# Ledger of designs, part 27: designed miniproteins, single chains, continued (5)

Each design is a single chain, and the fold is of that chain. pLDDT is the mean over its residues in the fold that is shown.

## One batch from the design tools (miniprotein)

Design m16911
Fold by ESMFold2-Fast:
Structure m16911 (fold): chain A 92 residues (1-92)
Amino acid sequence: SFSAPVVRLLHFKENSDAYALVSGQSPADVTVTFLINGKEYKGNIYEEVDPNTGQHVSTVLIENVKEDDVIEAVVTSPALSSPVTLKAKIVE
């Protein structure tokens, strides 16, 4: 939508592991929660802000992923009227 931050979920598979990234043009108060097959990810989430763009990036490394695994990201911010849920599925 025209006035809302644009957020994206990207993933990269490397052998048995996958990196999942949420990036977007969001205000400073952004919280990202990752779910793997509907279960909250309890590992480390690497948070950073691009100083040139102000874009927030949250990255997680998911070990031993399988085809058909579902990665979800729930993005919350005071600037969002409701949480944004993004989904990606691990494919061949």
Scores: mean pLDDT 69

Design m16912
Fold by ESMFold2-Fast:
Structure m16912 (fold): chain A 69 residues (1-69)
Amino acid sequence: SKEEEIRRLFYEALEVVPEDVKRFLLSVADSLTPEQIINVMKGVSASLEGEAKKKVQEILDRMEEIYES
């Protein structure tokens, strides 16, 4: 399903974010809808720099494509 694919990409993105951000996101993951996951990840991407930002943005772009398909 689209939700399962978005959640898979969310967990993929957590491997490249700082540990404190990862811990926070894992604590709320089960309460977030796919749309809320995308919105939270937009904020995370905006707060990152360099390679981590690029990787999160690439994953976010894929999430948005799936959600809008």
Scores: mean pLDDT 84

Design m16913
Fold by ESMFold2-Fast:
Structure m16913 (fold): chain A 93 residues (1-93)
Amino acid sequence: MKEVEKVKEAAEEGRKRAEEFAKSTDDKELLIEQAELQVYKAEEYLKDKNYVGAAAYASAAIKLLEAAGEEDSEVAKKAREIYEEAFKKAKEL
């Protein structure tokens, strides 16, 4: 399977897990804290050239921030940049 397809599947799985978590709580602060943790993990995976892991965590963070109403935040922007970089790098493999 091409790396690009793995990145897409990982992103979808990350979003689904984040959506399930977001439905379990109305605590927006908890959603934001979890999103920040997911972004931290995504950045570390990106540095390790693990684009599948980076995409999964970045996509999860984006979904958590959307659920918190923070889709235009700096954290959300960083999560999107990590996902775009992971996707771009996976296409080059």
Scores: mean pLDDT 86

Design m16914
Fold by ESMFold2-Fast:
Structure m16914 (fold): chain A 82 residues (1-82)
Amino acid sequence: EVRERLKKWRPDMTDEEIDALIARSEERREFSRKVDELIQKLKNGEITLDQAIEEARKWAEETGDVRRGELAIEALRLYAQQ
């Protein structure tokens, strides 16, 4: 369990603080998963950078998380520059 691992690593934190960390971790995990998915499609030649950006925009629209969508687009552009 993520909660048990955080408790073991940070025994100084309250239950409320641990719950807040778990919530932030879940948001970060969803973001990372979406970015990784699009990068893998780019690496496999399944989509272009422009198509990956469009997929990130669609994801943001569908989830209502425009901020995460913009971060995903920035990550894709940074990947393309390397």
Scores: mean pLDDT 72

Design m16915
Fold by ESMFold2-Fast:
Structure m16915 (fold): chain A 80 residues (1-80)
Amino acid sequence: MEKIIEETIKTLLEETKDLSDEEIREIIIKALEEYKKKYPQFKEKLDEVIKKIEDPSLSKEERIELFVKTLAEIQLELKK
């Protein structure tokens, strides 16, 4: 699991290298808002993550890492 998360983070960092921190923040927030609509049972968890992503002190890498880890956690909970 951790290795897949790390590889996904690397891929997203490479694919988004030309995007600004602001653009990454906007894209991640939009994606998390869509996940809240699809899986309302995770609304509270996703709201917490969105608040963290909105923190201007976070780096692009930290935002992408938090996003990928959050999606992995949701996917694991859906399988249980």
Scores: mean pLDDT 79

Design m16916
Fold by ESMFold2-Fast:
Structure m16916 (fold): chain A 66 residues (1-66)
Amino acid sequence: ADALAAELLALINSTTDAAVIEAAKKALYLATVAQDNATAKVVLNLLKANQIDAANSVINAALAKL
C-alpha cells in the first residue's frame, strides 16, 4: 500500500542509523516489489519501537520464503 511505503520512506529520510535505514529499505522492498504488506507493517512497527534485531529477524524470515 502507498501509505505503508510512504511511512517507510519517511523513516529512512528521518534517521541517521544505518541499521534502521537498511531494515526500512528491506521492508520497503517487501511492501512494494514482493507485495508482502503484512510483514512490512510488522517491520515498520518494530523499527518505530526501536526493536532493530527483531525487525531484522522478521525480514530475514520473509526474504527466505521468496
Scores: mean pLDDT 81

Design m16917
Fold by ESMFold2-Fast:
Structure m16917 (fold): chain A 111 residues (1-111)
Amino acid sequence: MPAGPPPPSAAGTGPSGFVNATMSPASVTVKEGGSATLTANFGSNVADGEVITWVAVYKGGVRRSAGTAVAVNGVATLTLTNLTVADTAAYLAITSAGNISNSVSLLTVLA
């Protein structure tokens, strides 16, 4: 992109901001090949139709996109299928404004 993104916040090290979100379940264990549904409830902190990005945070702090969902009545859901042990991660949600959920869902996938 010719313009590029603006520089990160002048505050130095840290995320752009946190948003209150209730993540459910807080912890879940599934077998390989199974499925899991994760829910982020932002309440009034997001508008209906806002695009929420789900991010998996792996051991060592590596982040990967896990998908997107549109918020309905403050709630966004992520359904994961065909899980492998490599999907074991802390899952967080990011608003369209770049604010990160202040809690996570822990997913453990067993062989």
Scores: mean pLDDT 79

Design m16918
Fold by ESMFold2-Fast:
Structure m16918 (fold): chain A 67 residues (1-67)
Amino acid sequence: SAGTAAFEQRLAAAGYISPELAAEVGNGVLGRATFEAVRRLQADLGEPTDGIVGPKTARALEALGAA
């Protein structure tokens, strides 16, 4: 979906996932990279690094992608 693509683009723009990997939708590696990128973002936010996109993580990603 458009929302999923934007989510991955925001992570790439913030440096949590490579732009090349974010562009390679459906390669199977992207899912694992996205999970690890979310965990890194959560660590930077001081939140539990569970890889689950909760409200705080979602808002942080939206803010990163809004620049």
Scores: mean pLDDT 66

Design m16919
Fold by ESMFold2-Fast:
Structure m16919 (fold): chain A 80 residues (1-80)
Amino acid sequence: SADFEDLLARARQLLAQGADRDSIFRAVARKAVEEKVPLSRVQELLGLDPEERRQMSRAYEAAKEELAERKKRIEEKKLE
């Protein structure tokens, strides 16, 4: 997706400027999970080293859990 590639280009620029890696990885992971982009593709496109790949893997799993919990809360609210 062009929008996802634009986000990755911006993420790379912000990381090069010393932006908070954890915040950038969380933002990228959320968008990747929403767009159903595989973790391996995100790691490849960002050119991550082994430690950064582990950090992104943790962010990606957290984003999957956040999305599942958000969906559950929406369903619970419909029953109230």
Scores: mean pLDDT 80

Design m16920
Fold by ESMFold2-Fast:
Structure m16920 (fold): chain A 65 residues (1-65)
Amino acid sequence: SMDDLIDALVDLVRTAPGDLAALGRVLARSPELRRRLMAQWDEVGRLLAARDAEGLRALVERLLA
């Protein structure tokens, strides 16, 4: 489900924010979410560097609203 996908992304930012291969695998589960996040990559990159899991959840929820 989308909630499971968002939870997997948030967990990945919290536990392994530098694992871009794992990020790619999670995002492959939703091509639409991947497309939206890639359009915001500068913000996503900052959130990953800061290990800001809650900021990423808020960004995803905003993009899907």
Scores: mean pLDDT 82

Design m16921
Fold by ESMFold2-Fast:
Structure m16921 (fold): chain A 74 residues (1-74)
Amino acid sequence: KEKQAKKYIEKARDFIEAARRALKEGMPLEGIRQLIDAAEKYIEMAKKYGAPQEEIDRLRAEVEELRAEVEKRS
C-alpha cells in the first residue's frame, strides 16, 4: 500500500510540473486544466493508499496555486 501511495504521489508531481511548464509556455488553458485535473485524481489515489497527510496537503496547495493562476489568465 505504501509503495502504491508513493507511485501516485510521483504521478501527481509529474502532472503538477507539466501544468507549471504549460502555463510558463502559454499553452491553451483548457489543456492546463486537464493536467491539473489529472494531478488531483492522483492526489486522491495517493490519499486512499495511505500517503502522509503533510504530503497530500502540500500537493493540494500546489494545485490550488495553479488553479488560481489559470483563473487569473481567464
Scores: mean pLDDT 85

Design m16922
Fold by ESMFold2-Fast:
Structure m16922 (fold): chain A 82 residues (1-82)
Amino acid sequence: SKEKIKIQAGALVLAMGGLLLVAERRGYPQDVIDRLRAILNRARGLYNHMLNTDLSQAELESIYQEINEMFLEAVRLMAEAD
């Protein structure tokens, strides 16, 4: 359902926010924190578009995949900083 996709996308955005908080708490380099924040801001923009636009299920699934790719980028960035 459209609602399920929106919930799953929201969960990824929250998870990316959590990664940023972990990076800040652990004292990661400022460039890593800045890049994580940029990724999170892009994901939030897509999520807001998803919530505020009457999109088809296929369009929602496409945006979800973009947000998921951003999440994986954030995870890789964190792994490289460790």
Scores: mean pLDDT 89

Design m16923
Fold by ESMFold2-Fast:
Structure m16923 (fold): chain A 82 residues (1-82)
Amino acid sequence: MEEHRKLFERILEKILEAYNGDPFAREVVEEARREFEEFLKRLEEEHPGTKEFERLAAQRITALALRVIGELLDHELAKRKA
């Protein structure tokens, strides 16, 4: 659980560094943090201490990171076309 939180935070930190304090990037990251925390609580209740927990947690980190990147890229594209 804690290792998964630390891994996800490291990924989010790198995304925030790339966007250098952009308020929109912070909002998107905060939403992803909230969703991941809710997911981990449910996952721990359903699959405590299992290999399935590890697999599903890793997949969720990947899915949320990709969504964050996609939302930030879409926002930048909208700015440049306007």
Scores: mean pLDDT 79

Design m16924
Fold by ESMFold2-Fast:
Structure m16924 (fold): chain A 100 residues (1-100)
Amino acid sequence: SFEEAKKKILEVFKKAADRLLEILSQHLTPEELAEVRKRVDELLKEFESAKTPDEIRDIAARFLQFATELASRLPPDLAAEVREIVRDFAKEIQKILDEL
């Protein structure tokens, strides 16, 4: 069901967001980190409020764009790690939605 898929999507997003924040905590200022946490919280609320698979895809796409923009501000090795996190996130979301 969509509700079961949504629960899995929230778990996948929380895992990706936690890994992203861990990397960023070593490289961003406290003010920049607060802005990232705020945007992650907003995305989490949007996923929780989503009513359709298309809404999930749109929210996921915005998270991918956001994380990609952040990666551009990091050293190459850490940028590669962030890109791997978002790639894994995108694959898991697509798999969950395809199984609906």
Scores: mean pLDDT 86

Design m16925
Fold by ESMFold2-Fast:
Structure m16925 (fold): chain A 62 residues (1-62)
Amino acid sequence: SSREEALRQQGEEYLDKAVEKFREGQLTEHGLYAQKAVDLYNQITPGEGGRRVGEELIRRLN
């Protein structure tokens, strides 16, 4: 659905920002952006946002 696509795009943007802040050493901002991504993915699939974001951060930071 268009709503789910919008939520995925926003989650992707916050994941990108979380990765960028981690690479810059801005760990507080990293955590805040990661949590925003979790909240968005939880709106798509309730209870799965933390796992999804955790897997994506591991993939992108390796």
Scores: mean pLDDT 89

Design m16926
Fold by ESMFold2-Fast:
Structure m16926 (fold): chain A 78 residues (1-78)
Amino acid sequence: MAPPTPAQQEIARDVARAVREALETGDPERFRKLMDEVKKKADEAVARGEITPEQAERIKRALDRLYALLEGKPLPPD
């Protein structure tokens, strides 16, 4: 597999920060807002050619899984 790009690493860091902040505050609304912002940045990175659409989909899928875990819902299938 190709190594992660700088843009992908920044998005991953933003996700980690959003998760920590949500866990510290216990505010699912803030987490949802941060997830939406990260998804938006991923789409913008695709538009700029900085990441592939497949990489953006993986990021969005990871965020959806994290959100499901925080809500206590069963993980969706791959």
Scores: mean pLDDT 71

Design m16927
Fold by ESMFold2-Fast:
Structure m16927 (fold): chain A 115 residues (1-115)
Amino acid sequence: SEHLEWLERLAEEEEDPEAREALRRLVEALRAGDVDTALRHLYEYLRLRLDDPRITDSPLFHQLRHQLLLAASEETLQELIEELSKDPSLSDELALLVRYLEVQKEKGRVELVVP
């Protein structure tokens, strides 16, 4: 998987041990097909890298986030919305989660096709 190879390289190059662990757990969850766990670890990583354009402007990151948001459970999206609402620096990500929750309520959950 192109996404898995990219994330594994990011984890090897990551100097912050907390960010590295989040990436490692994200990769493990993706390999297991555990979408909800993968999305949680993606946001744990993103919180530490909101100011890094290598991540925030990455087409691979946007594609992975999009696929996970479409495939995640409504419960997981709601739990992440509640958690992210406590941090004003995450207001843009909070707005994104709310939009994907609304889409899922209208159109249903999508299968994860591209990790």
Scores: mean pLDDT 83

Design m16928
Fold by ESMFold2-Fast:
Structure m16928 (fold): chain A 87 residues (1-87)
Amino acid sequence: MEEEQRRAELETKRAELRSKIDELNQKAVKNNGKLSKEEIKEFLKIQYELARVEIELDPSVTPEEREQRLKTLDEIYKKELEAIDKL
């Protein structure tokens, strides 16, 4: 893909993910802070996807640093999913 097209797609995805987070936060507030295990996993997935997009859009990091940050984020996400599954 062309760099410019990829960046535009990531910016669109970032906006969509932020909207989904806002929706889930509103649901949590209405439910007096209670979320089901499945809703917590969905929230974690959206936060993970948003963090990936933000890392890819960060102009201050080298491609190598970006790859390393994404790998670290993937490891954190897997550990958090395992922790939720144990609840």
Scores: mean pLDDT 80

Design m16929
Fold by ESMFold2-Fast:
Structure m16929 (fold): chain A 68 residues (1-68)
Amino acid sequence: DEEKKEKLRKEALRAEVEGGVKLVHSSALAVSLRRSGGKEEEVQEELEKGEEELERYEKKAEEIRKKL
């Protein structure tokens, strides 16, 4: 029982970390695009994708936690 709960907690944490990594990656790419003379629309689109991925993984983590 406790081992299964620990596994679920780790899966939830892993999902949150993955979401955070996606956000950081999109932010870094957006900065790179801006520095290379990319259009502001492209920079905003990349940032928006990062926020969307973060929200998706946060919701996944929340669903896993509901199983605890």
Scores: mean pLDDT 83

Design m16930
Fold by ESMFold2-Fast:
Structure m16930 (fold): chain A 65 residues (1-65)
Amino acid sequence: MTREDLIRRLQTEAGMSADAAEQILDVWTNVWGMSAAEQEEAVERIVRVVAAGREHRAEQRAAAA
């Protein structure tokens, strides 16, 4: 997965802006020294957490309807 793919995934699946996604990846690469594989894993975890949050919110709406 390329840096551009990670940014797109954070935007599309996690609802981040391009600027926010780029800033996070820059911090991960330059401050934390994360490898490409570690960054892919971190993006996958963020996407999964965001998806779980959306499912929980949808379930609350269904229960309230």
Scores: mean pLDDT 75

Design m16931
Fold by ESMFold2-Fast:
Structure m16931 (fold): chain A 57 residues (1-57)
Amino acid sequence: GPAEEAAERAYRAGKAGDAAGASALGQETVNQGLGESPEAARLVEEGAVRGLVEGGA
């Protein structure tokens, strides 16, 4: 769903080293689809962090 898609985009951007882009894209997608649900926010944050760590940031 939209939360998982936002998390995947955040993960991908984070893995590329774009932490700011990951956060912005994830939050924009959540706001358009789900609003600011705690579950969606958590998935986006965890995706971004995991991407950054795995990407060597």
Scores: mean pLDDT 67

Design m16932
Fold by ESMFold2-Fast:
Formats: C-alpha cells, structure tokens, sequence
Structure m16932 (fold): chain A 80 residues (1-80)
C-alpha cells in the first residue's frame, strides 16, 4: 500500500538522513498502527544492518524507534 511505502521511506530517513531523522521518527509515531509494527521492525532491522555493513553511524533516532517498536510489540503480545 502507499502508506507502507511511506513507512519504509520514513524508516530509511530515521537510519540514514541525519537532518530529517527526528521528523521522520515523529511521523512514524503518529502514523504507525499495531498491524504495521512487525513489518516496521523488520524494515528497521534491515536498514540498520545495511548501515552497519557500510560502516555508517547509527543515529540515536534509529535506536529510539527500535525501542518504541519493541514496546508496542510487547503491548500487542500482552493483548493476545
């Protein structure tokens, strides 16, 4: 879907775009639904892995996003 494309682009900005990372993180916080959490975790893990392979610095916003996603996943699991 178009929203999934926007989420993936926002995740890439959080990992790779130092100037737009904070704005992209806030957009994800406002637009992410519970259904999209597992896919977003995978997308973020892939982008972080790619950044590490390229010896690029992982920005604090990427770590913050992973913590948020893991917390959301724990809350989702608690409802099941």
Amino acid sequence: SEKQRELVEAVRKVVFDKEKAKEALEWIKENLTEEEVPGTIIALAVEISLARKRNEEIHPEADELMEILNEMERKIEAKL
Scores: mean pLDDT 82

Design m16933
Fold by ESMFold2-Fast:
Formats: sequence, structure tokens, C-alpha cells
Structure m16933 (fold): chain A 83 residues (1-83)
Amino acid sequence: MKFLEESAKPISEEEREEFERARRELRRAADEAAALGDRETVLLAVGYELLAMAYLLEGKAKEAIETLRRGIEEVRRRNEEKK
């Protein structure tokens, strides 16, 4: 379990906080998709979170945050279409 932490490149506390806020927003949008019965959109949200985590492990905080924001936009767009 600790080897992933050792592989992660340093990022600032501010970047970490922004990442965690974006991650929470994505999860909320995914919860709305789940409530609408859209399993495909929930899986898409999971995919965006995993890709963002991969960028974060490479020390690419900006790309990680951008990936989460793109995921939020796409998931919210799909939720709007289902309402």
C-alpha cells in the first residue's frame, strides 16, 4: 500500500485541497447520475476519477484537477439530459 505514496511526486497543499474539492464535486454529480438510474454515467465518473488519480501520482496536479473538472462537466451535462 505504501509504494503508491512513495511513487507520488510532491504537490502543494493548495493543489491537494483543490483536487479533493473537485473530487467531491465529481462524486456528487455521480450520485445524481445513480439516482437517475444512469449506470453508464456513473462508470464514466469513476473513469475520470481514476485518470485524475493517475495524473496526481505523476505529480501532474494541474492535469489531475482539469481531468476532474472535465468529468464534472460531462456528468452534469448527461444528468441534465436525463431530467
Scores: mean pLDDT 79

Design m16934
Fold by ESMFold2-Fast:
Structure m16934 (fold): chain A 95 residues (1-95)
Amino acid sequence: MRERAEELVEELSKKIHELYAKNKLSKEQLEEMKKLGKKVKEIAAEDDLSLENAEKILELYIEALKKLFPELSEEEIEKLEEAARLALEEFRKEL
């Protein structure tokens, strides 16, 4: 469970590093993403991925997207939130 939350953070981190390598991400945005990833790991340090903790992780993911892509519309954010919810559901199915 904690390991799966770490996998989500690692996948997001991999995408962020890819964007940074392509000069599509500022150094400041990268540092903000690192801070959000640390918060996710702190939440995931609990033995069980509760519904509350899963929702907190989703909120941090959406916050990360808003900071990474401030030009995203509300509709685009909603689509990304739906994709993130599906990813969290897959983690729960494997629990």
Scores: mean pLDDT 61

Design m16935
Fold by ESMFold2-Fast:
Structure m16935 (fold): chain A 91 residues (1-91)
Amino acid sequence: GMSLEEYAEKMIELARKAAELLDDPEFKQRVEEGIEKMKKASPLEKARIADELMDELIRVVAEKFGPEAARRISEAYREGPEKALEVLESL
């Protein structure tokens, strides 16, 4: 299975790509702040930061692409960050 740290790293990659695709300045800033905080964080804190960024991603996707797109990302995320990234890149 995926380690807590590997999970957090994949979630940051998802958030980073989402920031580029969504072109939302506030979300981009939150992603950059999250990445900076993660550099000095414990594995558990990294996972918490990743979860907070994922909640924000789902909110922004719902605002820009609608609730159906947000639902697809949320469902894919339950299967893993790689699946969520695949769905995000298809939006």
Scores: mean pLDDT 80

Design m16936
Fold by ESMFold2-Fast:
Structure m16936 (fold): chain A 97 residues (1-97)
Amino acid sequence: SMERKRELEERIKELEEKIKKKEDELNQEVDALNAQLHADSSPAVLEAVRARAVELGKVQENIQRARELIEKAKEYLKKGDLEEAEKAIKEAEKLLG
């Protein structure tokens, strides 16, 4: 169905926009942590930054996995595999929240 294909293409576009927003947010948080370390390198600040870096690492992994699923969905759409494309899109949507 050409209608279903267009719906899936629009969902991919929405996911790509969501990824860009989440990457911008991640970059802002990384910059904030770097600024904090530059202002104060005490053990307490280092421990807090380490804990936050672990959480940001999980977010980065989810973004990367979502990107891979979007590329896979695009390949399925090229082949006409709408069901497999939709599965990949749904998995990417779940990873991004």
Scores: mean pLDDT 89

Design m16937
Fold by ESMFold2-Fast:
Structure m16937 (fold): chain A 93 residues (1-93)
Amino acid sequence: SMKEIEEYLEEAFKIAQEAMEKLVKEIGKEEARKLMKERFKKALDELLKEEGEPKSDLEEKILYARALAKAFKEIDPEAAKKIEELVKKALEV
């Protein structure tokens, strides 16, 4: 159902937010935002190049969640893996 997909994506974004808060505590707010903005942009650009533009609001949310997982992969590997698993569950609904 669409509700189950939305719940998985909401949990994925929550994990990304918690990972960001941990990073802010480690390196400070300004440096964390700069680092993650650059990593997210690169991840998003790579996914868009490989898969093309999203065709719906849902596909855009999935793309953003996947970009967040990729952005956090080297920063918080456990958070990245959890986000990837939730995106996989959303795609299997």
Scores: mean pLDDT 88

Design m16938
Fold by ESMFold2-Fast:
Structure m16938 (fold): chain A 70 residues (1-70)
Amino acid sequence: SLAAQAAAWVRDAETAAARARELGDEETAKRLEEIKQRILDAAAQGDATAFREAVEELFELGAEINRRER
């Protein structure tokens, strides 16, 4: 189910937001919190398209943060 998948992605989003804050990037941390909420909302509504779009954006932001860690 989308709800079961959401739990793993929510944890990834929380980890990425904490990492962004460690780098002093509160703007990216806020964006990651918004993506987390979008994942939860999409899962609750059964919106597979919105869920995939939010997860893809999370993946792209996570990769960007990893690049900025040098």
Scores: mean pLDDT 84

Design m16939
Fold by ESMFold2-Fast:
Structure m16939 (fold): chain A 92 residues (1-92)
Amino acid sequence: MSEKTMEIIKKALEEKVNEIVKETMKRLEELGASAAFITGAALLAIGNAIDAVVDYVREVGEENTDEEKAIELAAEAARETAEEKIAEAEKR
């Protein structure tokens, strides 16, 4: 993985994804989800966010990568994962 791609991932995690994960974990705790479920949901959201950045960089190429778009795609992937996991917890 290139240094530029790693830096974009780091920025996406620090600027957007970490806050989404924190809010998701809090919501899942309020719904009575287990520690294992909450941890699994957090790790999946982070993983999906990283995959979104990597897939975008691969699609457009490193020289054509829009950092702000990559960060927003990471945030979107984290939010979609959060929504699915919250819905799953609400059905339990």
Scores: mean pLDDT 85

Design m16940
Fold by ESMFold2-Fast:
Structure m16940 (fold): chain A 64 residues (1-64)
Amino acid sequence: SQSDTLNSRISQLTSAADSIPDPVSRQQALDYINKAKTYLSQGNLTQAQQYLDQAEDVIGDAVG
């Protein structure tokens, strides 16, 4: 299901965020992941996906 896919993304992105050496970027990524978790728990899959996309952008910028 889409919910299962989003939960998998949350786990992967949380692990990736934990690897960010910059504490500000790490916290920003984790804040987006927490927002995604909140929307997912409400059944708002669109908002959950958007916040995970924002977390991926922060992680990508911090690592690249």
Scores: mean pLDDT 86

Design m16941
Fold by ESMFold2-Fast:
Structure m16941 (fold): chain A 93 residues (1-93)
Amino acid sequence: MSALELERLNLKAELEELLKKTKGISKEAKNIIQAIADLAMELSEAALKALGRALSKFSLESDPDEIAKAMLEAIEKADPELAKKIREKAEEA
C-alpha cells in the first residue's frame, strides 16, 4: 500500500468514527462528512494536505457543523471538481 493510499484509508476511518461519536450533528453536516468518507480514495495529495491543515484548526470542543464546512471548503480550494461530487452525493442522501 502506498503512503497516499494509507492516508486516504486513515482519513476515511477517522471520518466514519467521527460520524459514530458526534450524535446531534445536523443532517447536512453528517451527509457532507459521509460523502467525504465515501469519496476518500479519490482525494488527491493536495486535497489530503488541505484537509489536514483545516482539521488542525479544530479542538475536541469544535462544532461538527463547522468542521464539515471547513473540510468542504479545503477540498474546494484544492480540488473543485471533487468538492462538486461531494456536494452532489451529500444532497442525494
Scores: mean pLDDT 78

Design m16942
Fold by ESMFold2-Fast:
Structure m16942 (fold): chain A 92 residues (1-92)
Amino acid sequence: MKLKLPKEIKDIRYLNLVYDAYVLTGGDIDKAAEALGMSKEDVEKALKEYQELSGRPVLDPEELERYRSMTPEERQARLDAIRAELKKIAEK
C-alpha cells in the first residue's frame, strides 16, 4: 500500500487500524506488515502519520499492556479483522 494521505477523517481510521496492528504485534513492524499484507515502509509511514495527526506516542505503554493481556487467539482474530477493514478501505 502507498500512503498518500490528506488530513481527512478517513485517513485517521486507516492510520488507527495500522497502529492497532502494530500494538498487537508488540511493536514489531515486520510482523505487523506481514499480518496486514503491507510493506514495512508503508507500515512505518502510517505510524509516523498517526503520531503526527493524533499527537499520541507510537506504542503507548498502556495500550501495549492492554493488548498483552489478550490471548494469542484474540490478538490473531483482531489482526484478521484489521486486515479485512484495510482491504475495504482500499476498495472504498
Scores: mean pLDDT 72

Design m16943
Fold by ESMFold2-Fast:
Structure m16943 (fold): chain A 78 residues (1-78)
Amino acid sequence: SRESVERLFEEVERLVKEAEEALKNEYPGRIEKLEEAVKRLKEILELGKKFLPPEELEKIEEALKKVEEILKEEKERE
């Protein structure tokens, strides 16, 4: 449904924002939070493959790549 799609993209947007905040603030547990965000984005992508068009899936894939890049950067800084 439209509401389900809207909620998925709201969650994607929130996860990206939280990852960017983790990168900026360097707080304890940020790596674990980023790992959880990556895991959740992968789950959203798998769910989306069942009903979203390719264009919408690309947006989720881009969000996942962005959060994975942030996670790699933070792990390298440790």
Scores: mean pLDDT 78

Design m16944
Fold by ESMFold2-Fast:
Structure m16944 (fold): chain A 59 residues (1-59)
Amino acid sequence: DKNIEKIHELIAKIIDAIKPEDAEKVREYMIEIGDEFTKLAVENIEELIKKLEEILKKL
C-alpha cells in the first residue's frame, strides 16, 4: 500500500530530523504523531499524511 509506505517514510524522516542529543523531543514528537493518528481516527489516510508532513515541516 503506497499510503502506508508514505506514512513509514514520513515517520522515519521525522525521527531522523530529531537531534540525537534531544531525547526529550523524541517523546514530544511521538506523542504528537500519536495524537494525529487518534484525531483522524480513521478513514482518511491521505489527510494523515498531510498532518505528518506538517509536523516534518516544523522540524
Scores: mean pLDDT 67

Design m16945
Fold by ESMFold2-Fast:
Formats: structure tokens, C-alpha cells, sequence
Structure m16945 (fold): chain A 87 residues (1-87)
């Protein structure tokens, strides 16, 4: 099995996200926020809104800018994965 570096994994994830996937994630997060806002903390609401805004920017950006935004999103997800392993 080929072992990828953390940098290569982030690149792969950014390249694997299609416009369709980005649009679906944006709509899913908007729906989740609308349905669950009363049960979420201010920090959680702010984090979800930040991700929604990043996804909207990605859809409006050219290919190069979109890949940079998706790399930031992959970094954010990797931090969450490390928290789960530590707990």
C-alpha cells in the first residue's frame, strides 16, 4: 500500500471535491444550521457560518483559488480527526 504524506493527502482531498460536492455540502450545512440553531452554541454557529462562506467563495472562485480554499477546509477537518484519536 502506498503511504501518502499529510501534504499529499490535503492536495488529494482538495482535488477530489467537485463543484457538485461543494454545493451539496453548502446546502446541507445551511439546512443543519436552520434546523439546529437553537441547540448550537454561538461558537458552533460561527464555525458553521465560516465554512458556508468558504464554500460559497470556492464556488465563485476560479480553479486555483478554489483549490486553496479546499486545502484550508481539509486542514480544518484534519484537526478534528486528531481530536477524535486523542479522546
Amino acid sequence: MTIMTDEERKEFFANSFTDEDIAKQKEALKKYLAENAANLSDEEIAAINKVIEMLEKALKSDEKERKEILKELATFQQKKAQEVVAA
Scores: mean pLDDT 67

